# Designs tried in a protein design run: designed miniproteins, single chains, continued (4). Part 48

Each design is a single chain, and the fold is of that chain. pLDDT is the mean over its residues in the fold that is shown.

## One batch from the design tools (miniprotein)

Design m13754
Fold by ESMFold2-Fast:
Structure m13754 (fold): chain A 68 residues (1-68)
Amino acid sequence: MSVEKAAEALQKGDLETALKYVREAAKEGNRDAIHLAGVLANVARQRGDTKLAEEAEKLADEIEKKFR
């Protein structure tokens, strides 16, 4: 399941793979994708990866709009 794969990638520090699986979880209609996108954005900012953080924040906004 994409949520579990995203969480696993995030724990391994593979933020690009985590972003990929968060996008897949969102397409599956899994609302946990919103939470994971937020966590990913926070971790990316803490690591100084501003580009990835911006992409994760944009993804979180897109998912939030889809489920509102």
Scores: mean pLDDT 79

Design m13755
Fold by ESMFold2-Fast:
Structure m13755 (fold): chain A 55 residues (1-55)
Amino acid sequence: MKITISPEDARKLAEAIRAYTEGKVDEAKKIFEELLKSPNPKVQKIAKSLLDSID
């Protein structure tokens, strides 16, 4: 199955990045952890990369 990044995943990713830039690191981590559970491998890769940058 080939699917592009869903609007929901894109929105969550944007929210996580915004939370991180606002200093809400724990909030950003929670959103990225949820994105790791996405069925979309592109979203999983992005979430993992950004989680690694927070850690």
Scores: mean pLDDT 76

Design m13756
Fold by ESMFold2-Fast:
Structure m13756 (fold): chain A 95 residues (1-95)
Amino acid sequence: MLEEEIKILTKEANEALKDKDNERAALAYARLGHLYLKQKKYEEAIEAYQKAIDLDPNSLRTPVMYFNLAEAYEKLGKYEEAAEARAKAEALLEE
């Protein structure tokens, strides 16, 4: 079932991109990142969250996606990247 959810969200993201609906595509990638994080697929989670942020950088969800990126980086032992992602999340909450 979880693999089927990933396939559905991947198709949704691709269709949203074809429609030039960056907000819908970003939401699909954010959901994919969350599912990968739950599966402990941290590298895939990072790629999905980065795509979501790139498509909708001014989203109200962007700070939480940076915190999720920091968690994924920490799980991979990439502490410098994790610290940078957390700093970006905190800066967005101040701005």
Scores: mean pLDDT 84

Design m13757
Fold by ESMFold2-Fast:
Structure m13757 (fold): chain A 66 residues (1-66)
Amino acid sequence: AGSATAGAVLFKARCFQCHTVGAAGVGPNLKGQSDAQLEATIRASSLASGLTDQQVADLVAYLKTQ
């Protein structure tokens, strides 16, 4: 199971890095996604390269609180 607290730290780090590297934000498709869709999208994306299964679960848990 994921930790929303750990996911909050990861999401803020990812969002800040993405913005700093010249990306404008995560976009609307993360809003309204189910847990399974979020996990699949994160894992399929090049952004998930180097993330552990636990880190993916933590991100999903955090996004559920938003």
Scores: mean pLDDT 60

Design m13758
Fold by ESMFold2-Fast:
Structure m13758 (fold): chain A 66 residues (1-66)
Amino acid sequence: MTLKVTHTGSEESKQALIDELKSDPNVEVEEDGENTFLVTIKGSIAHEIGLTLRLIGREDVEVEIL
């Protein structure tokens, strides 16, 4: 599953998000712009749903399912 994530918060908040996502061995993060990232989840369907809901729940990001 691939998500397009647009960050709208501070630079520090953005770096913390990138570091958190990159700490997951089942997640691949590709920069698609200064504040836009492609997040590919290689885990189970449960992992894909869990991470997607977690990201959608944030106020500092916009999430599009590709």
Scores: mean pLDDT 79

Design m13759
Fold by ESMFold2-Fast:
Structure m13759 (fold): chain A 65 residues (1-65)
Amino acid sequence: AQALNDQGRALFAAGRYDEAIALYEEAIKLDPNYAEAWFNLASALAAAGRNGEAARYGKKAQELK
């Protein structure tokens, strides 16, 4: 899970938001309690202009703290 999250962060830094989103979603499938992956997914969704989904996943990340 962490390796997928780290790879997603690298893609996000490169501006490849859709690919970063896919990796964060896969990290969450492996570890649904991985709060950092939920926060990173929300950030990538917001950067991609998908603000409604970003707000929903950001709330989930806050619940896992």
Scores: mean pLDDT 79

Design m13760
Fold by ESMFold2-Fast:
Structure m13760 (fold): chain A 71 residues (1-71)
Amino acid sequence: LTPLQKRILDYLVSLGTDRAVSASELAEALGVSQSTVSRALRELEAKGLVESRVGPDGKRLYRVAIDQVAK
């Protein structure tokens, strides 16, 4: 994981596993651009560490994927 990816995961975990936030909210919280956060989120989602869904207003929301420890 890159340093930014770790910071995003730490932030999402701090919000709770059932919390979901937009890329713009993460960008403001972490002090980076939305495009930078969106790219990092895409990589995290590809690794199965973050999941996304489209919210009621069509905005994509992201949260930490709960590891299924008991495979």
Scores: mean pLDDT 76

Design m13761
Fold by ESMFold2-Fast:
Structure m13761 (fold): chain A 94 residues (1-94)
Amino acid sequence: PLEEVKEVVREAAERIKEIVPQYKDWIDTEYERVLKEMEGKTLEEAARIVREHADRLLAKFKADPTLTDEQIRKVAAVLSEALDRVSEILEKAK
């Protein structure tokens, strides 16, 4: 289950880099932080970590006036899908 969560995070990071390529280095750094924070954590803790980082990322992008509303909407959709997949993994593990 934790490896499935890591795969969801990896796929989300790749999709977001396609939407906002100017943030590639920042997204790569954030991805590494998420993976490091998930080390040795329970599935419930990992799901919470993913949500917290997703919320921070979306807030950061919404605060950037150089990003278009379309880019922000697409990133929000990717994050929403990723959080739904993580929730599904968590429910199946219970």
Scores: mean pLDDT 85

Design m13762
Fold by ESMFold2-Fast:
Order: structure tokens, then C-alpha cells, then sequence
Structure m13762 (fold): chain A 60 residues (1-60)
């Protein structure tokens, strides 16, 4: 959906600005639940856009 595509883009942009983000930081920055933030990060990891970095995620 358009909303999901926009949310994925916002997460990727946030990581680009901060370098590394946690699920909590994504949830707080986007005003969404941690469950939704985790689902978006898992989707980006599945697509090869992000990877695990320590306790967070970074752009590949």
C-alpha cells in the first residue's frame, strides 16, 4: 500500500540521517508502535535495504 511504502521510505531516511537506529528509536521518531516499527525493519532487512548492526539496524 501507499502508506506502507511511505513508512518504509521514512524508516530508510531516518537510518540515513542517524546511521544506526533501534526499534524503539524508529517507533518514537515515526509516532508508531514498536511492533509496527519491528515489522517495517524486518521488511527492509528482507529486501536487503538494511542489516543488523549491534543492537540496531543500519543501511546496507
Amino acid sequence: SAARSEALGRVANLIGKRGVVTVREVAEALGISQATARRLLNELERRGVVRREGRGYTLV
Scores: mean pLDDT 87

Design m13763
Fold by ESMFold2-Fast:
Structure m13763 (fold): chain A 68 residues (1-68)
Amino acid sequence: PWYVLITTPAEYADAVVAVIEAHGGKVLTQDGGRIVATLPADTDLAAFTAEVQKVTGGKAVVHAVPAP
């Protein structure tokens, strides 16, 4: 699995959560526009990141790291 940290303006947080869930992910924490989630190991991270950027108007920052 992937751990993802997403920083977005708070107004887009619900849209980002919907994208995470659409990719089979699970939100672990949300603090305003700062979201920590897991994604399945087989997730297309490029497609995921592109969709997050689309719903946030390019205002999100996405960091993905492999889970140990």
Scores: mean pLDDT 84

Design m13764
Fold by ESMFold2-Fast:
Structure m13764 (fold): chain A 101 residues (1-101)
Amino acid sequence: PLPELTPEQLAALEEMEREAREGPEMIRRYLEVLRNQSDSELQALREEFEKLPFPFAQALAARLQRILNTTDPEERQRLIDEEIARLERALERIARAEEAS
């Protein structure tokens, strides 16, 4: 079982779930931007997520900032590859859930 959530934490989780419903298109765009490896596109996406008042969006903004701050090309590529794999698994889970419904 998950730890007991406060009403404020529960409301934040419900907001995250609403964003997750619009999320498949956002996740696909994020995945495409990561595959393009354009610093300007990564920076623009970070700024978009940073403006959202949700823990999930803030976490994605922080991950994008970490990628942008990584000056070693091999380490940056590793972080991008890990994020791509994570997003692809998330999209597969969403697709399977939609088919099961």
Scores: mean pLDDT 71

Design m13765
Fold by ESMFold2-Fast:
Structure m13765 (fold): chain A 109 residues (1-109)
Amino acid sequence: MKKVVLFAALSIHHAAAELEGDWRAAAAHELALAYLYYVEKEIDKAIKYLEDAIEHLRKAGDEELAKRAEEILEKVKEGKIKGEDIREAIRELGDEESLEFVEELEKLE
């Protein structure tokens, strides 16, 4: 139940960021959603959200973070990713809510 509530909150905030054209916030939410789906073993959805994050980071002009997200995507495909990889990317984006969301997901594991 807790994971469903966290997903709903993040999905609402992601939609708001996209509507306002805040591509950096949208990318941070997408990285957090990718980690949620990775933890839930829904790898195809995790990949989809990482691809969306890469696209939005490029729209924001953040090529360095887009490349890091591409490296995270390759690690997800190989089953090698850790929550810390996602948290470091989100921290650089400055989205505290997405960072707290990933930290709470790690505590539930």
Scores: mean pLDDT 79

Design m13766
Fold by ESMFold2-Fast:
Structure m13766 (fold): chain A 62 residues (1-62)
Amino acid sequence: ELEKARKELLKAIADILNAIGDRIEKELKGTLTPEEEKEIEEKIKKAKEKLKEAEKKIEEYK
């Protein structure tokens, strides 16, 4: 339902922001490894896919 889709959208946005924040923090500390960078990129990609799916569901209810 619309409310559930909206919560999924907000969670996906939060997940993207948290992943970006984690990357920045590790980069500032000089602890970011190439492996961790790829893992963070994959998390962001997956969260973006969920974001698009949630947006599509919300649009269907308009």
Scores: mean pLDDT 78

Design m13767
Fold by ESMFold2-Fast:
Structure m13767 (fold): chain A 97 residues (1-97)
Amino acid sequence: MSKEELEVEVKHALAVMGLAVAVRTLEKKGENLSEEERRELARLLERAAELLEEVAEKTGSERLREAAELAREAAEALRAGDVERALELARRALELA
């Protein structure tokens, strides 16, 4: 495995972990999330989207590009206070990642 291949695998794993943490937190707390917690989860989802986009660019994966877009939409939904939509989008992103 090359250094570049390893970096791609690490970025993919970090993105999947970020999505899994976000989904679990949204499922456990839902509407009980504070505004600060929603902002922190939105940043986590954006970081996961950035990592997935980088991996998609390096691998040519259309699936991971779609996962990145869904993660970004989930972050926007959280900022808008739409926790239910954010959970749906984050789950779909995690399934594709």
Scores: mean pLDDT 87

Design m13768
Fold by ESMFold2-Fast:
Structure m13768 (fold): chain A 77 residues (1-77)
Amino acid sequence: MKKETEEELKKTIEKLRKMREELEKSESPDAPAAIELLEEAIKALEEALESGDKEKIRQAALLATAAAIAYIGALLD
């Protein structure tokens, strides 16, 4: 895996973890679903980081995007 890709995956995992923690403080009805998506995306990114597989990285990036959209939705209440 390229060093730049590894660094970006690590940064993305950290960002999603912070988003999850913020939603744990939220009273939004949409927060539980967004937290679940964030946890799924974090797991996929960690697996992609360990394997270095291009398709796993692609799939993890798509899940991270979906989780970020769900996070924004939960913040809108």
Scores: mean pLDDT 82

Design m13769
Fold by ESMFold2-Fast:
Structure m13769 (fold): chain A 65 residues (1-65)
Amino acid sequence: SAEALNGMVDLINELIRKGAIKEVEYKDGTVIVHINPEKRDEALELAKGLQAQAAKLGWKFVVVE
């Protein structure tokens, strides 16, 4: 849905702005989030919201360091 997509974009921008994320990859219906280990706890909390929005789109969600 448009709401779920907007939610993902907002959360990705928040992760990038806070320096919690190194990069985001999109591959075959999967969102792969590369987190900054120095901001692990903050990144994981924000990633929970991103995972929920990805699920609404039917996408898989993976977090890597």
Scores: mean pLDDT 77

Design m13770
Fold by ESMFold2-Fast:
Structure m13770 (fold): chain A 57 residues (1-57)
Amino acid sequence: GKEKARKLVSDAMAEKGLKLSKKTLKEIAKKAGVSVGTVRKIAKEVAAQSEAIMAQM
């Protein structure tokens, strides 16, 4: 579900930074059982939240 996709996205971003490849997004979608579009939306939200925190500095 969505929660599993969020965890996998956060984990991948923590290891590689906010830059996720198209291949990584497809792998997360397959593992979480959601569409690639859903993973993209989650990745964009997580990246935006991290950037907003950094911009406050």
Scores: mean pLDDT 75

Design m13771
Fold by ESMFold2-Fast:
Structure m13771 (fold): chain A 102 residues (1-102)
Amino acid sequence: GKIEELLEELEEAVRRLGRLLLEHEPDVTRAIGRVLRLIGLLEQIKINIKRKDYEGALESLEQLEGTLRSILETESDPEIREAAREALEEVEELKEEIESLL
């Protein structure tokens, strides 16, 4: 369904961002922490969607949005910034679809 397709697009965007953080971020500790946070939030979103816990999925998406905005605030690398913006767009689309079910 559309939610599963949007979730896959979000997962791909988050994976791309994680790779770029590990490759380009000079603060390795911060990069690792951000990647772990992104993966953890993505898994929580997937679990909530699978369980039809749409309110829980929206809460986890809001936390992911906050993490992505923090990356945009602190990162100057243009590839990281573009990947974070793309992930934010995917978060917005998935949020809109889930909100349509509430």
Scores: mean pLDDT 89

Design m13772
Fold by ESMFold2-Fast:
Structure m13772 (fold): chain A 55 residues (1-55)
Amino acid sequence: SYEVKIVAEGEYLSEEEIEELIEKEGLNEEEKKAVRELKIPTEEALKRAIEELAK
């Protein structure tokens, strides 16, 4: 592992954390699938993508 990778992981969410955020936002099954496929692992980026998909 690289030090840069470790720092990036701190900013990037784990699969479990992503699932919790998706559930908290109350997304539809289609929106959840789209978000997972986009591979937007950061909390801020994930929320942004969720908001756009929810429209």
Scores: mean pLDDT 59

Design m13773
Fold by ESMFold2-Fast:
Structure m13773 (fold): chain A 62 residues (1-62)
Amino acid sequence: GPLPSDAELEAVLYTIQGAIAESAGDKEGAAKYYRKSANLYRQAGLTEQADADEKKAEELEK
């Protein structure tokens, strides 16, 4: 298949950073990373991945 776009690769990295922050108990930091990832997935046309990360950020911001 085609190689991932730069936006898609950056989104994956922010999703990983969000997971690391969440595991460390940094809910605020995790939410920021997941929102950044969601925006980048949306730019890449990956709506399902964008929606998933946005929902995760919203759950952490409660």
Scores: mean pLDDT 84

Design m13774
Fold by ESMFold2-Fast:
Structure m13774 (fold): chain A 56 residues (1-56)
Amino acid sequence: MEEELIKRAEEIIKNAEANKEWAPEESQKAIDYAKKAIEFAKRGDLEKAKEYLSKV
């Protein structure tokens, strides 16, 4: 579960970075939420990790 959440968040970051030239504010928001999801997942807080991923 943790690895799957991290991989999902990494994919979101990659896609958002690719779209920064078209939608910089929305892309940065997605990157920020995905990064927080990775941090919470690594800390074992899977519920918060899922919550932040749902905000993307």
Scores: mean pLDDT 80

Design m13775
Fold by ESMFold2-Fast:
Structure m13775 (fold): chain A 83 residues (1-83)
Amino acid sequence: KPTEEEIQREIDEALVLITTAVDLIYAKRILSEEQYKKFKEALHKKTDELVEKVRAGEITAQEAVDELRRFSEKLLEEIKKEE
């Protein structure tokens, strides 16, 4: 039914989304409610951007995951410093 290319795109998207979910779970544990809301909004926006780039073939799933992890780490550091 789906093409092999469509299946691979779904797998690639799932990898980015799983990374997002893990980062959100971690952030929820260490941030205040207010800080978590800011983190979640910014991370979802970045995830949507990266998913679109992967779907367009502009970057690989691994590059998207690596960029998302770097973005998440920087964002957590910035939000924590605003305590």
Scores: mean pLDDT 81

Design m13776
Fold by ESMFold2-Fast:
Structure m13776 (fold): chain A 59 residues (1-59)
Amino acid sequence: MEKEIEEHVERTRALGDRAAAASADPATAQANVDKGVEISREFFEKQLADRKAAEAAAA
């Protein structure tokens, strides 16, 4: 699961970097991509932690 989150984040960054480079304003687009990737990573890490806690309580 943790590896899947990391792979998803890496793939999202690669696609975002490519789109940003093709943008009319690459610097602003890159900054938005970086922020989006960070938010996505934090969101999935929290979901994974919450799920592990729930499973431990039920097990």
Scores: mean pLDDT 74

Design m13777
Fold by ESMFold2-Fast:
Structure m13777 (fold): chain A 66 residues (1-66)
Amino acid sequence: MTVITASGLSPEGAKRVKEAAESIPGAEVEVEGDSKVVARGELTATQATALALLAIGEGGEAKVES
């Protein structure tokens, strides 16, 4: 099980990360306010890396735990 925490996001950045995470089958997605998105589930290394890079690209921080 992989957990990705994206934080420090703008509302638009949080929306983009949320939509990308929700596109992953089996991912559980939680949003905290308008600035933090947590995705959990059976994520591949490629999916986890893509979400982390998206969060960083949106001006946030990303943490990946496996």
Scores: mean pLDDT 82

Design m13778
Fold by ESMFold2-Fast:
Structure m13778 (fold): chain A 91 residues (1-91)
Amino acid sequence: MEEKGVAFARDLARITGEFLPDDPALSVAFVLRVVGILEEAYLKGLSEDEFRAAVRKEIDGLVEKVRERHGPETAEAFRAAADAALDKHFG
């Protein structure tokens, strides 16, 4: 999990930077929350399914914030990219 988690976090950092270039605070806050989920997964021995569920919940929350601040087109593109990254590393 650690190797997959690090690769996933790097992909998320790139994706959030690409879709939220004018909102670095929101981008950083999201990546830090996902890193917190990775740390909890390592400490508690969460399954990949439990980890994926927790990350999808955070993606859903950020998609709503992106929709509010940057509009529905950016929010949908961000969701698709984040879900694709999650499936690439944990699907």
Scores: mean pLDDT 79

Design m13779
Fold by ESMFold2-Fast:
Order: C-alpha cells, then sequence, then structure tokens
Structure m13779 (fold): chain A 75 residues (1-75)
C-alpha cells in the first residue's frame, strides 16, 4: 500500500498522500487530477500543483480520507 509505505519511510500522513497523488498523476495523468479533485472538493489546478510539488496544501481530515480512497481506487 503506497500510503503505508510512505508512513514506514517516516513521512507524515499528508506527505504520504502527496506522494500517492503524485504516483496516481504519473500513471493516469489529468484523469487522476479530476478524480482526486472531485473526491476532495479541491480545484483540479490545486490538485495538479500539489502533485507536482509546486504548492503546499493543508487538507482537512475528511479531504485526506477522500484523497486516500481516490488514490487506492486509481492504483
Amino acid sequence: KLIERGLEAGLSEEEALKAGIAVAYRQHGDEAVRRIAEATGLSPETVRDFAEGKKEVKLTPEQMEAARAAIEELL
């Protein structure tokens, strides 16, 4: 599990989710951005910037759970 691997590497849950979003974006491109944006309520531009490491985004606990579910479905 990608998020669990991030946590094992000493990443925070938010950093592990960021890594998961980046992997999903690499594998599925803009479709991953759209699905994560729909799940979290963030704009596609914000999700893309976050995936590319251009922006730091503070997610609510519900947004983190939604992002995790979307990533698990995409991977």
Scores: mean pLDDT 73

Design m13780
Fold by ESMFold2-Fast:
Structure m13780 (fold): chain A 57 residues (1-57)
Amino acid sequence: LKEKIARIIAEKGEATIAEIAKELGVSQSTVSKTLKELEKEKKVKIDYKKKTVSLFK
């Protein structure tokens, strides 16, 4: 799941949690949990104000 989320973000540059959830056919809560793990691994940046995510540089 982490790899699939990272690929979607790479393709779009920036994506909303809702867009990722729709693309993968999973709940927004599942995406949010996985994104927090990726953020902890320094693979993505989460903008909590916009509810968007981008790849970590």
Scores: mean pLDDT 77

Design m13781
Fold by ESMFold2-Fast:
Structure m13781 (fold): chain A 68 residues (1-68)
Amino acid sequence: MPTKEQLEEARKSAEELLKRAEREGDEELARLFREVIELLEKAEETGEKEYLEKARELIQEIRELLER
């Protein structure tokens, strides 16, 4: 399991990517990044691996969208 500090850095990175998606006007991509941020916050709060796994899967979905 990542440390609290590593989860905070991952959340900051997701927030940065969210800002970029909003700037580009990609509403769907922005929504997906917001969901990633929520999952990372829950992982940090609960320490539960399942939230981290869900965030990782969602990030892979986002990468697929960006490759279009």
Scores: mean pLDDT 77

Design m13782
Fold by ESMFold2-Fast:
Structure m13782 (fold): chain A 68 residues (1-68)
Amino acid sequence: GKELREEILKLIGEILRLIGEKLDLELKLKEAKKAGDEKTAEELEKEIKKLEEKIKELMEKLRELEKL
């Protein structure tokens, strides 16, 4: 009941926070690429990929909870 709803809302909140972080890093990546900063661009691409994997895992958990 209420506990499941609270768990879902917390998970949604975490997913949205990570999506926000990813968008910020994507903007920084665009700036780094425009500046020709290949090292910073490579580091940002790695961080973005890690965030994408975390978001995917949390979205899969959310999908499982929504089936309950």
Scores: mean pLDDT 85

Design m13783
Fold by ESMFold2-Fast:
Structure m13783 (fold): chain A 78 residues (1-78)
Amino acid sequence: SEAEKLAQEGERYASQGKYEEAIEKFEEALRILEETKGPTDEEVLRALLALAEVYKLAGKPEKAKEVLRRANALLRQR
């Protein structure tokens, strides 16, 4: 899917230390997943966890916490 390709691009950018580019790709993948599968889908949760890890690697722990809080809210809806 398009979301899977974007997530793979995000992982590639993250592995290169290009965290801002990785964040943009994961946010786009997350948007598509929410639109196509709904906000409580497991793939949305996985994308949020990946985005949080990239924010942490980028030295933005407060942004990572914000994304993890969103992921925890989704887990409580299952």
Scores: mean pLDDT 83

Design m13784
Fold by ESMFold2-Fast:
Structure m13784 (fold): chain A 85 residues (1-85)
Amino acid sequence: GDATEAARYAAEAATAGKAGNYKKAAEYARRAAEAAEAGGAGRAAGGADVAAAEGKEGNYLGAAGAAEGAALAAEEEGGEAPAPA
């Protein structure tokens, strides 16, 4: 569902940010925000939106942190099992 997609994109954003690929992190954070909003995960959507906005402003460290928070919020709000391996 959209909450699962939001968690996946938020996790990818956090990973990209940690790797120093902030442009990729911002793109994934934006996708996470869209998926979270569609799935009704308000906290995850808010965190992902902040990550996307911070990335756009050039605050890549803030973007990475917000993306990590969005991933955690998506797990908490979605309450769904991760996608099968």
Scores: mean pLDDT 68

Design m13785
Fold by ESMFold2-Fast:
Structure m13785 (fold): chain A 57 residues (1-57)
Amino acid sequence: DEKEEKAIELILEARKYEQEGNNKKAAEKLLEAARLYEELGEKDKAEALRKKAKELE
């Protein structure tokens, strides 16, 4: 599933930005991944990612 693969890539990018101290870009990537999970019907995963993004901002 291409959307699932993209969401996973975005989460990995977010983790990298978080480790670099770039919390703003990390949050942006997590929100984009959350949008993809919501489109896939994975509402719990989308909500978890949005909560994490909010904690970084």
Scores: mean pLDDT 84

Design m13786
Fold by ESMFold2-Fast:
Structure m13786 (fold): chain A 55 residues (1-55)
Amino acid sequence: TKEKGKKAALDAAKRYLGKLSEEEILEVAKHRALTAGADEEEAEKLAKEAVEEAK
């Protein structure tokens, strides 16, 4: 679901913020959202939102 994808992306962003570059965090968050069942377009959007929310 979208909610699972959003949570997975946010958890990844919070975990790696300050440890990896924003580009690397975005990549990890996108992969986590995809694994949680988001499609590719939604996963990219959720990853971007997660990185901004984690700041």
Scores: mean pLDDT 79

Design m13787
Fold by ESMFold2-Fast:
Structure m13787 (fold): chain A 74 residues (1-74)
Amino acid sequence: AAPDQREIIESLRRMGHSVSSLVKNPEASKLYKESFDLMAKSQIYKEEGNEKKAKELYEKAKKLYKEGDEIDKK
């Protein structure tokens, strides 16, 4: 069945905001927020049938999340 993409997108944006609010390091906070925003955009492109663009954005999101996680752990 087709997923409710709007609900998924809103959840991703809300998670990004929550993580950003909890993370003390402003650089890590920014990276986490950008990561979740890119994941939300990836879902929009996936809904539109643009799987190539969706995957590109999702891979960028994963990289930003990893960079934020590494900064936060220092």
Scores: mean pLDDT 77

Design m13788
Fold by ESMFold2-Fast:
Structure m13788 (fold): chain A 80 residues (1-80)
Amino acid sequence: MLPPGRFESIEEAAAVLPDDATIIFGYDPEKIDPNALYIVKPEQEHLVPDDVAYLVTEDPIAAGIELLKLLKPPVSLKFL
């Protein structure tokens, strides 16, 4: 199970991300995935509940690319 809350770094998130996890760019409260890592901009952080795993960055796409470089198994990506 992915630990809930805000990760401080891409490396911290990569170290705990399960093999079947989805990386989601943006946040949609109607489509919550408990096995997903959300990458959001600072203006979207207030929409993210405390019980989901997330990263805050000014450039979610660049952060996602860096995360993919650290992950070796196939990763599921979703854009919202």
Scores: mean pLDDT 73

Design m13790
Fold by ESMFold2-Fast:
Structure m13790 (fold): chain A 58 residues (1-58)
Amino acid sequence: KDEKEIALVKATSRALAAYQAGNEAEADRILDEAAKEFGLSPETRERIRANLREQAAA
């Protein structure tokens, strides 16, 4: 039903893990690829990125 949603959740989980590991370049790359693959607007991509950075913050 929602294969795109499941794939996006997996991508955001990988990006969150990369942010938590301090690998911002890898996390940004994962989000850029997800945005390209799922046709996310730049605004949606930045909102997801900001939310993941907040979750990884510390």
Scores: mean pLDDT 78

Design m13791
Fold by ESMFold2-Fast:
Structure m13791 (fold): chain A 59 residues (1-59)
Amino acid sequence: MYAEKAEEYARKAAEALRAGDAEAFAQYGQMSAKYAELAKESGDEEDAKRAYEYADRAG
């Protein structure tokens, strides 16, 4: 599910931020946002809402 991928990358972004890795934080945040877009395109409203929530947390 796309929300699971968005959550995974949001988690990695948060870990990178805690480690002071700004490059990894930006990269993982962008990946989370990409999966949120895919969730929206899938037509699964619940998955899309969850994915966007995780992407917002990441960036």
Scores: mean pLDDT 79

